# Designed miniproteins, single chains, continued (3), part 48

Each design is a single chain, and the fold is of that chain. pLDDT is the mean over its residues in the fold that is shown.

## One batch from the design tools (miniprotein)

Design m9754
Fold by ESMFold2-Fast:
Structure m9754 (fold): chain A 84 residues (1-84)
Amino acid sequence: KREEAIKLFEEAAKLAEEMGDTSAVNAARFAIELVKSGEKRDAAIQAAEALKEHFRYLSQDPEVRELARKAIELAEKAIELLKS
């Protein structure tokens, strides 16, 4: 449910911070706010998909690949929860 999805995005934001990617941190925080509002489910899913695609791009860098891969898995789980 919503609280579980929020926790997953918070974990993804921490990984983004470890990767030094401020834009990814801000995107994860934006997705959290959309989920908290409860009114814009489609917008929250779209924001989460965009964040996942950004982490997929970051995973091309060997230095952050493992962190990015974990962040992708968290985003995918959050998207599944939002769609259920």
Scores: mean pLDDT 83

Design m9755
Fold by ESMFold2-Fast:
Structure m9755 (fold): chain A 92 residues (1-92)
Amino acid sequence: RELAEELARGMEANAELSKKAAEYARKLGEEEAAKLAEEAARLAEEAAELAREAAESEDEERAEELLRRALELARRADELAQKAAELIRKAE
């Protein structure tokens, strides 16, 4: 439960950071970076929802499945956020 709750909070924070990164990328005229950051935010929000469901689930097997899916989405979100950050740095 604690791990799933921690993952949910972390992914919520990452989603907010990615949304801010997308806004900043648009100010720089970097549409590709903005799109990557927006997709990262969406995946992070989805991962947070799955992690919250895992934390609330009374079925241990279902909780593990939801947590695995949340971790996979979190990994994809991180990859996209890293690509967006690289494009933003090159534009600065």
Scores: mean pLDDT 85

Design m9756
Fold by ESMFold2-Fast:
Structure m9756 (fold): chain A 85 residues (1-85)
Amino acid sequence: MEEVAEELERLAAEAAEAAHAGDYEAAAEKLEEAAEFLRRNREAVAEYIQSEHPELSREEAYAAVDQAVARARALAEKMRELAAA
């Protein structure tokens, strides 16, 4: 879905911008928002991934969403660690 892709790109861009500015707390918050958005919209995101990558199975698309959630959470934890330093 177009709205799902736009929201993910926006959250990713905001997280990257905050990290570049040294605002690691804001970066962590945006990464957690992205992870939660991916979790809530898992099926819609998986359908979007399959539309962009028709070679992927439904299971592979779901796995890609789950991996993206895990990565966003890991990055958020890393950003909070940097903010606490």
Scores: mean pLDDT 82

Design m9757
Fold by ESMFold2-Fast:
Structure m9757 (fold): chain A 77 residues (1-77)
Amino acid sequence: DYNTLNKEYKAVYTDFINNKGSKFNVAKAYELRGKQHESWYNSIGATNFKEEAQKDYDQAKKIAAELSGADKDEFEK
């Protein structure tokens, strides 16, 4: 079910984040997890996924604001 798949995808992104990827890669992981939550909200209408997507996007933007030079430019593509 979607809840089981959500836990599996969250675990992958969370493991990446916790294993201290670069700021660029961590910001991208949050963005991708946010897109996954948004996709599931659009598919099943559960508001908790909408809230989780927004939190992930907010974290991605916060970390992306700390990026500089080429990493910042690549994130904004």
Scores: mean pLDDT 71

Design m9758
Fold by ESMFold2-Fast:
Structure m9758 (fold): chain A 72 residues (1-72)
Amino acid sequence: SLSGPQKVTVLEGEVELVDLPKPEGVMKYIRSTIRLARSAVAPDKTLIETMILTNTEDKIEAGKPQYEVLAG
């Protein structure tokens, strides 16, 4: 994982939404957004950007993006 703020460019203009297990009765859904990205600290590596989206009632809230080096 990468620490601190990152200056990141999304390599693809699309966001994949992945449903995650959710606690019963707390939320309508929990989803993760997944994108491919590149940062200034790892320009030769593809990063996976993930962000958790939660739906509480009629509101969608986004968490802080997390970055991992794509293995391969």
Scores: mean pLDDT 54

Design m9759
Fold by ESMFold2-Fast:
Structure m9759 (fold): chain A 98 residues (1-98)
Amino acid sequence: MAEVYLMAARIAIGRGDYEKAIYYAKEAIKIKETADGYLTLGEAYTKAGDYKKGIEYYEKALSLEETASGYQKLSDAYEGAGDFEKAEEYRKKAEELK
């Protein structure tokens, strides 16, 4: 059930429809809180230019499941926000896991 919304969110991201991506990712999380759900929501916010929200949701995803991909996305979001020290810190964490 939640996976249907998550797939819709990923399709919306691919189309550049970040408002719909945020909506669908939130619906997925409402049904079941998963690391993938929060990663997708973080990606939608980051691509929409809301790095603060993107970082917040990537951190929530990592609190549920620590992954190299999650740390890499968090690093990229901090870089987009201009926080190069935090970007490097999380890039190293991503490398340590893979």
Scores: mean pLDDT 87

Design m9760
Fold by ESMFold2-Fast:
Structure m9760 (fold): chain A 71 residues (1-71)
Amino acid sequence: DKELHEKLLKAIGAILRAIGDIIDAERAVERARAAGDAAALAEAEAELERARRELEEARRELEEIEKKIEE
């Protein structure tokens, strides 16, 4: 099923992007800690939380696709 395959590739792409966002946010947290900037640290931690939520959403989409393949 080409349609299911395309959805799977898009879900994988979303997961990879979310992982990239997490890595970027973790780097921002590290830089803020090194600088002793409490405001930048709080913003970077909020960015990390948003990126983690994005990953959970993408994983949920992948699980839905996997269920349809297993049917």
Scores: mean pLDDT 82

Design m9761
Fold by ESMFold2-Fast:
Structure m9761 (fold): chain A 55 residues (1-55)
Amino acid sequence: SAREEYLERLRENALRAAEISETAARVALHDAKKVLSPEEAEELEREIREILARQ
């Protein structure tokens, strides 16, 4: 569905932001949390933390 495509793009954007900087990741995660469920937001935050820990 269009909503599923949008949410997936939003997650991908946040993960790409984490490859750039912690500040960019934080901003993208904040925006994503407005539309994601708490469970989806927790999973995304975990993935972002893993990316940042490898930098």
Scores: mean pLDDT 80

Design m9762
Fold by ESMFold2-Fast:
Structure m9762 (fold): chain A 74 residues (1-74)
Amino acid sequence: SPVLAELEELAKRAAELLKEALKRGDEETAGRLQELLQRIASIEAQLKKDPNNKSALAEFEEVKKELEELEKKL
């Protein structure tokens, strides 16, 4: 699934940013990235059960934008 492949890439990017935030001692950004990783895992589980889950697809777009904004701050 293209969406599941994108979620895997988002998880990898979020994990890399989390390592950077932790190295810098940025606890606030690290906390937000940990929350995003949990949300990505939840979305992946939901979409594996139902690829047409409208709520999960909407949440996918939301976490994608939030990760983009966090990348700009680092």
Scores: mean pLDDT 85

Design m9763
Fold by ESMFold2-Fast:
Structure m9763 (fold): chain A 59 residues (1-59)
Amino acid sequence: SDVTVGFARGMVLNLVYTGQYDKAIEVLEGLIDDARSQGLTDVAEELEKLLEEVKEKKA
């Protein structure tokens, strides 16, 4: 849902800004799994793009 994507992005950005990259990755992976289990393909794809951004910042 729109609320889920917005909330996830805000939470992940806060974790990234505080250097908590592993936790941000864990949260995103859980949300992607939840979105896919619900058939929310667009939400899952948006979250997967954010996951790649977080992985790049960690490296």
Scores: mean pLDDT 79

Design m9764
Fold by ESMFold2-Fast:
Structure m9764 (fold): chain A 61 residues (1-61)
Amino acid sequence: MMSVEEVEELAKKAEEALKAGDIKTASAYIAQMLSLYDKLSPEAQEVFKKRMGEIFKALEA
């Protein structure tokens, strides 16, 4: 069961780990979100896509 709030919480934890330089922890949160993507509501999927786009843009810098 994945709500919008749960997706936002996981994305926030991944972003906080990236800001701390903990790439391994951030990657673990990202992998968990990806594995659950197909089980998300449409609203949660849209939030997930937006957050993942922001994270990947930061990693490409």
Scores: mean pLDDT 75

Design m9765
Fold by ESMFold2-Fast:
Parts: C-alpha cells; sequence; structure tokens
Structure m9765 (fold): chain A 87 residues (1-87)
C-alpha cells in the first residue's frame, strides 16, 4: 500500500537571549501523529520529524524556554516535504 511519508522541518532564527530553548514540531496525518523536539542555545535551532499516513492533516511548531517551559513568541519557519512510500 502506498502511503505518504511527511517530513517537517521547523527552524527558529537566533533569539536575542543566550538561554537554552526547545523547538518542537508535530505532524498529524490521517490516523497517525508524530512529534520531535530539539534543545539548544538560543539558536538558530532546527528540528525535523517524519510521519506516515494517507493524508497530511496538520503541522504545528512552537518554541519555549527549556528551563521554565514558557512559550516564546518567535517566528518559526516550517518546511514540509511529502514523499510516496510503499509499506
Amino acid sequence: KKVKKVTATATVDALPSDEEVDIGVRVKTNGSEAGAGQTGPSGPLTVTVTAYGDKLESVEASVWNAKTGERIDAPITVEVKEEEVEL
């Protein structure tokens, strides 16, 4: 059966702080969901996740302070690649 392999890459540019940050990306397909996170110094910071399914439903990305868990309002660039694979 052919399904979609969805690879989502989220990038946040360098923030004005040297504090550690977490960036997360989550992909939802028809019937499945996958998420990934990356921790690093202020950035630029990139995280990639792969999900499989019949159709891409959503991609969400967020960034937050790694120590406090507070959400950071920063622009995030999300790139999505879809590929057909046989399972």
Scores: mean pLDDT 76

Design m9766
Fold by ESMFold2-Fast:
Structure m9766 (fold): chain A 66 residues (1-66)
Amino acid sequence: KMGELLRSAGLSDREIAVAHLASLGYSQSEIAEILDISQSTVSRHLRNAMRKLGLRSREELVEFVR
């Protein structure tokens, strides 16, 4: 359901994965380790995901995926 909702909003698979983990409370370093990517890549995917969803904060992201 959550991944389907995010795909409907135009997010890529990586943006969905990063947004989902961030909504669960994982830090950028933890997400980077889980997905085997750099922290800067995590930051870029989070920013792009939030822009596509029209969200301004991690709090709004958590509420969106709830």
Scores: mean pLDDT 77

Design m9767
Fold by ESMFold2-Fast:
Structure m9767 (fold): chain A 57 residues (1-57)
Amino acid sequence: MEKEKKAKEFVEEMKKKAKDMSPEELARKVALELHKLGASLEEINKYVKEVVDAAPD
């Protein structure tokens, strides 16, 4: 589905910006955009975890 493709593209972009943002800011931005795309709570949780886990320590 187009929605899933856009969600994955956004997640990839956020991973590149992860070093410049706090984990809380990353989680909020990812959750908000995925919610706008009509993603389920399960999908939102998966992508938020993926982006936060990709952030450098």
Scores: mean pLDDT 75

Design m9768
Fold by ESMFold2-Fast:
Structure m9768 (fold): chain A 86 residues (1-86)
Amino acid sequence: GAAAALRAVEEALRLLETAPLPEEARARVREALEEARRALEAGDLAAAMEHLTEALRTLLESGAAPEPLLQAVLEARAEVSAALAA
């Protein structure tokens, strides 16, 4: 649900601080995750999914994302997807 998605976004933001990513990629992922957090707090699940999808795309394109960070973003997307389907 939204609470679990929010926890996963907070974990992803924490992991991002020490992730060995190019600065441009880190900045874009941080912005996308912060927008996803705001959308979740506002109850806008569709906007949250869009921002999480952008974060995941940026991480995958970087080729340098650690597994725990990718897993946290995937978990957040799965929780938002489940909430949208309910």
Scores: mean pLDDT 88

Design m9769
Fold by ESMFold2-Fast:
Structure m9769 (fold): chain A 66 residues (1-66)
Amino acid sequence: SEEEETKKIIEKIEEIYEILKTDPKKAAEEFKKLLEENETEYGSLTDEELVDLVKTLIEEIKELKE
């Protein structure tokens, strides 16, 4: 279902955020793969922009989780 797909994406973003703490370049690469797997056209973003987007999404996810 769409809800199950969203949950899986959220879990993967959380994993990428943990990678970001030790290896920002690897986090950017993994996030780019996640976006490609979900047919999003963010391939033109720089590694720095991808990292910033991950940080933004994590803050949004925290709000959803209370």
Scores: mean pLDDT 75

Design m9770
Fold by ESMFold2-Fast:
Structure m9770 (fold): chain A 71 residues (1-71)
Amino acid sequence: MEEALRRAEEAGQKIVDAVPEAKPSVDKALQALRDGNWALAATHLANAAMKAPEIKDEYIAEAVRVAQLAA
């Protein structure tokens, strides 16, 4: 999904800009998206977002929801 990858890259960059230590989780999320593993990507993005809870982003909120449903 082209739009999902774009949104994940934008959301991931916001997280990394706020909390550089979240970069490995963001990189894993983007790789999972490129591999077509949406549930794994959502889980990694949700983990990265937990380190930057003040960042409000629609795609991050959706990823957290998907990760919780996949667990």
Scores: mean pLDDT 74

Design m9771
Fold by ESMFold2-Fast:
Structure m9771 (fold): chain A 103 residues (1-103)
Amino acid sequence: VNLDGAEAAYKEAIRLKPDFAEAWNNLGCVYFDQGKLDEAVKAYKEAIRLKPDFAEAWNNLGCVYFMQLKFDEAVKAYEEALRLKPDFKEAKANLGFAKELQA
């Protein structure tokens, strides 16, 4: 499955169920992989709006902010992911790296 096919599939899932936070998160991942960083941010924010305790979406939002060189926003997003899921190894590693680049 290519990224264009994945984008179309998640957009169709959202059309059928607009409140499906996981589909918004997955669409954000597709946009991120395509380099569509602003679209990825919007998709992850919608996933978080629908499911505020979605630790994976918070971590993913941090990754996009990091790629945009928005390190303060990235740190805050990773900290929220870790608050929601303290054993989230990926978010912990990402937070450490983002904090080093804030300095």
Scores: mean pLDDT 87

Design m9772
Fold by ESMFold2-Fast:
Structure m9772 (fold): chain A 119 residues (1-119)
Amino acid sequence: SKWREFMERSYKGGSMKASLQEAIKLLEEAIKLMEEVKDKKDAEEALKKNKEAAEKFLEAAEGHEDSEELKKWAEELLKEIERLTKEAIEGDKKKLEESAKKIIELNEKAKEKAKELLK
């Protein structure tokens, strides 16, 4: 059956695509939290979503030919988000708002990379 062969081939890619789709969803949730940022708790909740998104991205990267480069890129991006989140938490309201804008930019870059891998 051509249908069964198609389904078996599609299944092998399904877990990687599912992980990338979950990463994109988590990144979008983090972006929304930072766009609507009111206090330090919003920054902490966004960081939690960024960490979960990074885990999903790393799961998807494991089967990719550029897995080592993709993992390093994701880890470096997460470290920068963690640094900015710490500055947001330790700073005043102005620093929170400035850090939130930068966190949004980094999350948008991560989202674009995940979308490229889905093609």
Scores: mean pLDDT 80

Design m9773
Fold by ESMFold2-Fast:
Structure m9773 (fold): chain A 81 residues (1-81)
Amino acid sequence: SAELRQELAARVRAVLLTELDEATAETATLGILTEVQLVLDGKISEEEGFAAIRRYLASLGLSEAAIDRVLALVREYLARA
């Protein structure tokens, strides 16, 4: 639902803002939502989507703990979608 997607976006952005500036966090949040949509559309597997998100966030210098928090939020969203 649109409400669950907005909640995911807000929660992901909050995690990213603990380590990234506002502009980078906003761009990264949109990138993560794009990967999530590719998984929901069956264009990529959940494993491929999670690997892509982890690689992207690691490239931005995000800590493993923060990356794991983002992936947990994505996993919860996909289970409810």
Scores: mean pLDDT 88

Design m9774
Fold by ESMFold2-Fast:
Structure m9774 (fold): chain A 61 residues (1-61)
Amino acid sequence: DAVERARREALERLEQKAKELGYKVLSTAFTVKDGVVYVGALVENPETGETKVLIERVPLP
């Protein structure tokens, strides 16, 4: 399934970005709109406790 593959790719990219920034992933959410898979993650800086949202998108083929 192209949607599931795109979702996994977006999640992997997002987890890699979080790791590079030193953030902890708290939760993830997924949606599909107009042939694009969007993955969002709530992340936390473990040193400060500050939270933010990271978003990745992968277009379907």
Scores: mean pLDDT 82

Design m9775
Fold by ESMFold2-Fast:
Structure m9775 (fold): chain A 91 residues (1-91)
Amino acid sequence: MGGSRNAVEGARLAAEGAREALRAAKDRRALALAAAGAMAAAGGGFMAEFDPAEGGATAAQGGELAAEAGELAGSERGRELGERGARLGAA
């Protein structure tokens, strides 16, 4: 398989966390972090097909950004999904 299952799943969870944070966000910082998290998650998932280590690291960054955005936005689900995405991407 060209990519790690953990990296791909981490990217999926990070993207879902970012979407939840975007739905809840009401200020520019939370919106910017959620958007950055979504972009990093998408890039990480793509990269994981060619470089699982780099893709996983990028997905983990996306998950960390999504978790921070979720916390700022008051989205517990966004924070939890971002944290899970970061953990799986780092594995």
Scores: mean pLDDT 82

Design m9776
Fold by ESMFold2-Fast:
Structure m9776 (fold): chain A 69 residues (1-69)
Amino acid sequence: MSPEEEARALGEEYDAARDGPLEERRALAERYAEAALRSTSPAAQAARYAGRKIREIGDELDEELRKKR
């Protein structure tokens, strides 16, 4: 599987695990980032997309933690 395909597959796994525990989602996001970093071809756009999605996940987690009172 190419890095681009691997990143997409991991993204789908993340979506499937959205109702799962936070630790599982974080682990999938990290694997997603690694797959994106291995992409050095026309998949640069795919890597940018993966990076954006990972940032969105991080922002969501940070906001959840900050707003939990």
Scores: mean pLDDT 65

Design m9777
Fold by ESMFold2-Fast:
Structure m9777 (fold): chain A 74 residues (1-74)
Amino acid sequence: SAEEIVEEAQKKVKSDYITVSELLSVVRERHPEITEEHIRKALRELFGSESLRDYAISKEDAIKLVKKLLELQK
């Protein structure tokens, strides 16, 4: 689930704030079918910019991003 993926990423980083890149690393390990195009679309739709990859995001925003990626992969 999205929440489980975010929890794994936060545990690896040991921070309440994880970067988009760190989160996506965990997402792609679990869901290798998620493409760069899915990632760009999700970032654009949720945050208005696909260039926020080094930006630290909250747990709430991280969960939203993962849910959107799983939705786009359907």
Scores: mean pLDDT 78

Design m9778
Fold by ESMFold2-Fast:
Structure m9778 (fold): chain A 61 residues (1-61)
Amino acid sequence: MRVASRAEAEAWVDIWLAWARRNGEFDEAALLRAIRSMLEGMGLSPEEIAELLARARERLA
C-alpha cells in the first residue's frame, strides 16, 4: 500500500501487539523496528509514526 489511513495503521499496530502478547516472548526493540518499517511502507508521516510507536511502547511496558 502506498498510502494508508490512520485507522488502518492503528489496526495493524493492534494486530502486531496482539500477536506479540499471544507469543509471550519478544525483543521489544525488534518489534518496534518492525512496526516502524510497516508504518513507513504505509506512507504515514514521521509524526504519525512517532505517535503510534509511543503508544505501542506504552502497551508493551
Scores: mean pLDDT 75

Design m9779
Fold by ESMFold2-Fast:
Structure m9779 (fold): chain A 78 residues (1-78)
Amino acid sequence: SEEEFEKIDEAATEVARAKTEAQKLGSVDPEGAERLLREADEAMKAIGEAYKDPSKVDEAIKEAERTRRLLEELRARV
Protein backbone atom coordinates (compact mmCIF):
# COMPACT_ATOMS: atom_id res chain seq x y z
CA SER A 1 0.00 0.00 0.00
CA GLU A 2 1.02 3.66 -0.26
CA GLU A 3 1.32 3.85 3.54
CA GLU A 4 3.87 1.02 3.50
CA PHE A 5 5.98 2.82 0.88
CA GLU A 6 5.82 6.04 2.90
CA LYS A 7 7.19 4.17 5.94
CA ILE A 8 9.96 2.65 3.81
CA ASP A 9 10.86 6.15 2.55
CA GLU A 10 10.98 7.42 6.15
CA ALA A 11 13.28 4.53 7.11
CA ALA A 12 15.53 5.29 4.11
CA THR A 13 15.69 8.96 5.15
CA GLU A 14 16.70 8.04 8.72
CA VAL A 15 19.46 5.72 7.47
CA ALA A 16 20.76 8.35 5.00
CA ARG A 17 20.88 10.85 7.91
CA ALA A 18 22.85 8.35 10.02
CA LYS A 19 25.37 7.91 7.18
CA THR A 20 25.85 11.70 7.07
CA GLU A 21 26.38 11.77 10.85
CA ALA A 22 28.89 8.89 10.56
CA GLN A 23 31.02 11.06 8.26
CA LYS A 24 31.06 13.80 10.94
CA LEU A 25 31.95 11.23 13.65
CA GLY A 26 34.87 9.91 11.58
CA SER A 27 37.25 12.62 12.84
CA VAL A 28 36.38 11.95 16.53
CA ASP A 29 35.51 8.23 16.56
CA PRO A 30 36.72 6.50 13.35
CA GLU A 31 35.93 2.98 14.68
CA GLY A 32 32.42 4.03 15.69
CA ALA A 33 31.91 5.73 12.33
CA GLU A 34 32.92 2.53 10.48
CA ARG A 35 30.56 0.46 12.65
CA LEU A 36 27.69 2.90 11.99
CA LEU A 37 28.36 2.81 8.22
CA ARG A 38 28.27 -1.02 8.23
CA GLU A 39 24.96 -1.02 10.15
CA ALA A 40 23.54 1.63 7.78
CA ASP A 41 24.51 -0.51 4.78
CA GLU A 42 22.66 -3.52 6.29
CA ALA A 43 19.64 -1.29 6.96
CA MET A 44 19.69 -0.04 3.34
CA LYS A 45 19.69 -3.67 2.18
CA ALA A 46 16.54 -4.34 4.27
CA ILE A 47 14.98 -1.14 2.90
CA GLY A 48 15.74 -2.28 -0.67
CA GLU A 49 14.02 -5.61 0.01
CA ALA A 50 10.99 -3.78 1.46
CA TYR A 51 10.65 -1.71 -1.74
CA LYS A 52 10.43 -5.01 -3.68
CA ASP A 53 8.15 -6.63 -1.08
CA PRO A 54 6.21 -4.19 1.16
CA SER A 55 5.38 -7.04 3.58
CA LYS A 56 8.99 -6.50 4.76
CA VAL A 57 8.29 -2.89 5.88
CA ASP A 58 8.48 -3.80 9.60
CA GLU A 59 11.94 -5.31 9.06
CA ALA A 60 13.12 -2.13 7.30
CA ILE A 61 11.79 0.04 10.16
CA LYS A 62 13.49 -2.22 12.73
CA GLU A 63 16.86 -1.96 10.93
CA ALA A 64 16.54 1.84 10.59
CA GLU A 65 15.72 2.10 14.32
CA ARG A 66 18.74 -0.10 15.16
CA THR A 67 20.94 2.23 13.08
CA ARG A 68 19.53 5.30 14.87
CA ARG A 69 20.10 3.70 18.30
CA LEU A 70 23.72 2.97 17.38
CA LEU A 71 24.19 6.62 16.33
CA GLU A 72 22.79 7.76 19.71
CA GLU A 73 25.10 5.31 21.54
CA LEU A 74 28.16 6.55 19.63
CA ARG A 75 27.29 10.22 20.24
CA ALA A 76 26.91 9.55 23.99
CA ARG A 77 30.48 8.24 24.29
CA VAL A 78 32.24 11.31 22.80
Scores: mean pLDDT 84

Design m9780
Fold by ESMFold2-Fast:
Structure m9780 (fold): chain A 78 residues (1-78)
Amino acid sequence: SDEELARRLGLSREQVLEIEVLEAFKTMLDAIEKIIEENLAKRPEVTPEELAQYEADLKRIENVKKRLDEEIARLRAS
């Protein structure tokens, strides 16, 4: 439960909820990343421009996930 997790981590209930929201967002980004990777893998003829766009999208997702991980770590340390 959120209350048990908060007690174990020394966090408030509100901080646990914030962490859960951020982790849910990260899970959504993981799903989007997999969809992009699967779509790229299923396309036998991808243009260099399309490949560059997919690589840019994956890099943006990676950067957002990194920032989410940093914020989750900050909240856990608080």
Scores: mean pLDDT 78

Design m9781
Fold by ESMFold2-Fast:
Structure m9781 (fold): chain A 76 residues (1-76)
Amino acid sequence: MVATLLEAAIGAAENGDLEAAIENIEEAKREVLESGNKALEEAVLPLLEEAKEAAEKGDIERAIELLREALRIVRE
């Protein structure tokens, strides 16, 4: 479930485990694409891609902000 993966990614980032955060982001991206939900893809994929890049750069605060925004959209 995308929401569960985003919650896991946020938790990992908060603990400084950026590898786990990135893995959960990648899995969330794959699940969004496999869902075939075009509205989710358009709204959420750009946020997940930016969150992954932020995590790769060690920008934990930015990664968490983007993941929280994606989670809000997914929970609608």
Scores: mean pLDDT 85

Design m9782
Fold by ESMFold2-Fast:
Structure m9782 (fold): chain A 61 residues (1-61)
Amino acid sequence: VFKPGDKVVILMKDGKEIEGVVLEVIREPGKESLLVKELKTNKVTEIKLSDILAAIPLDES
């Protein structure tokens, strides 16, 4: 289970990889997503859980 502050590597179904820190977990039925701050760009990205192939927690801080 992810929580705000967790460092993750997110593998997208389209082959994209995002390394970042979880800022928020949205758990609404039909709108489940993660707000992630990318470590390389410092951009905040909303990632739909349905678009995630795999998410690997790093838990390094």
Scores: mean pLDDT 77

Design m9783
Fold by ESMFold2-Fast:
Structure m9783 (fold): chain A 55 residues (1-55)
Amino acid sequence: MKLEGEKAKELQELLKRLGYYDGEIDGKFDEELLEAAKKAFEYLPEEYQEIVKKL
């Protein structure tokens, strides 16, 4: 899946470890997760940077 289910959960866990996301690990890509991913963009692996860039 693109940014649903396991892929979204993986991103949520990564951002939570980086301190940018404090929401639930529910596999949903909402505005809070998008904001967190944009803030942490430079700290994300390249594969996640490409995904976030397409949003």
Scores: mean pLDDT 74

Design m9784
Fold by ESMFold2-Fast:
Structure m9784 (fold): chain A 86 residues (1-86)
Amino acid sequence: MPRVPRESVEGVARAAVRAEELGEEKVMLSVTVDGRTGQVTIPADASDEELADAIVEAARKAGGEVDREEALEAVREARRRRGELP
């Protein structure tokens, strides 16, 4: 199964967190592998773990593989940057 690049995982996590910032009630995650796209819709108030699991599932639907720990780290980093104060 093709490995989804870390950059793509981080990009999906950032896009999801951006949608949360914009007040979206639901976030649609899209992962593309070899021209095949997998999509999962999740509530904007989903936990870090739920968002990470959604990224893994979207990648699986696209025929790709994402490490759950890598997805979880990307989600936590994106959300940390959103609310980080100096």
Scores: mean pLDDT 78

Design m9785
Fold by ESMFold2-Fast:
Structure m9785 (fold): chain A 66 residues (1-66)
Amino acid sequence: SAEAELARGKRLLAQGRYEEALAHFERAIALDPRYAEAWSALAGALQALGRDEEAARYREKAEELA
């Protein structure tokens, strides 16, 4: 489920495994494109990776869906 993918991603993010977390957040969005929390989590992981422009775009998407 999208919730399970989000949960896995959050666990990896807490471990500093940002690229792996990113893949799980992308999977959560693929399963539920309207899942605002997944877009927000994706933005957080991208920011941790220094990908600030992409993070800003996906944060905006999360705000639109919330």
Scores: mean pLDDT 86

Design m9786
Fold by ESMFold2-Fast:
Structure m9786 (fold): chain A 80 residues (1-80)
Amino acid sequence: MSKEELEREVTEALVIMQASLIKKYPEKATKEDVELLGKLAKEANTPRAIEALRDVSKALKEAGNTELAELVEKYVKEFE
């Protein structure tokens, strides 16, 4: 595994961890939590990272945290 491959895998793992934390407590998520998730997802730039953003947006909407869900959707659109 190259250094670039390892860095990508580590960043993707951090995306999945941050997404899981937000999905577990979507009503308690902060703007900083979402901004960190968006930054990590951009650095990873993998399909799995993009799906994690979509899952988080859905979880935030279902919890009534519409403002943060819209912020996550903005990050998703930057990949499209």
Scores: mean pLDDT 82

Design m9787
Fold by ESMFold2-Fast:
Structure m9787 (fold): chain A 75 residues (1-75)
Amino acid sequence: SMAEIEREATAAMYRMRATVAKKLKDVKGMLETAEELARLGLEEEAREIAEEALELAKELGDEEGVKRAEELLKR
């Protein structure tokens, strides 16, 4: 269906953005991407990215990133 095609295309775009954010060690970009994947119903993928973002945020001393990642994982 059209909705399934649109959902998969949007998911593929966010998966690519997640890969780029991870390579750049961009905590904010990782968390924003995880939130969008969760909105698409890809909760396991979103959780994995949020867990990686949490670990990275702790390494960098990014208190805001830690807080945001923990809130996303609380769901």
Scores: mean pLDDT 85

Design m9788
Fold by ESMFold2-Fast:
Structure m9788 (fold): chain A 57 residues (1-57)
Amino acid sequence: MLEEDKEKAERIVKETIAKTGSTDVELLKKAVEEAAKKGEISEEAAREMIERIRQSP
């Protein structure tokens, strides 16, 4: 995974939390999956971020 895609994935998570006020794993997972579907981040970066979200509170 490229560092740029990783930073974008982290930003998407932070922006989703800021917009919704929620850290719900399913909500954050959907946001990351949607970004990958739109081509904003790579599928590899999305998978890595989703794994981190599942492992972190």
Scores: mean pLDDT 76

Design m9789
Fold by ESMFold2-Fast:
Structure m9789 (fold): chain A 81 residues (1-81)
Amino acid sequence: EEEINDGIADIVMAVAKLAEEKGDFEGARKLYEKAIELAPEDSPVRAQAYENLASVYEKLGDTEKAEEYRKKAEEIRRRIA
């Protein structure tokens, strides 16, 4: 279950990155949020999804949420390192 969910999260991350590259920041935000839901807790893919979501929120002008999600990504990276 966790392994399957991790693989699906990786696919969702790839689609989110494509949306972001096309300038669809709202679409990318929704997809990164979905990747976080699918990724196992304290996984590298979840940390990367939080980092990418923070970047998207910064581009959308939500600096407060961007800082919050960057902190979440850093906390996960510290726990899994």
Scores: mean pLDDT 80

Design m9790
Fold by ESMFold2-Fast:
Structure m9790 (fold): chain A 67 residues (1-67)
Amino acid sequence: GLDELLAELAELLGVSREEARRIVEEMLQAALDGNYEKVREIYERYKMDERAKEVAERAAVLLLLES
């Protein structure tokens, strides 16, 4: 579920679960705004590899479904 994806992302990025949630919320908002430039900037800021991007994107989808 969402909590498990946020925990995995937090471990992959070396951040807290609260910070992982904030990162995913920022990514989701940027994507909803059509601001894919901002999504790319977030990936680069946190040095996300392909696995981290996959986990973050899956978490963003689950966050969207909770709204």
Scores: mean pLDDT 87

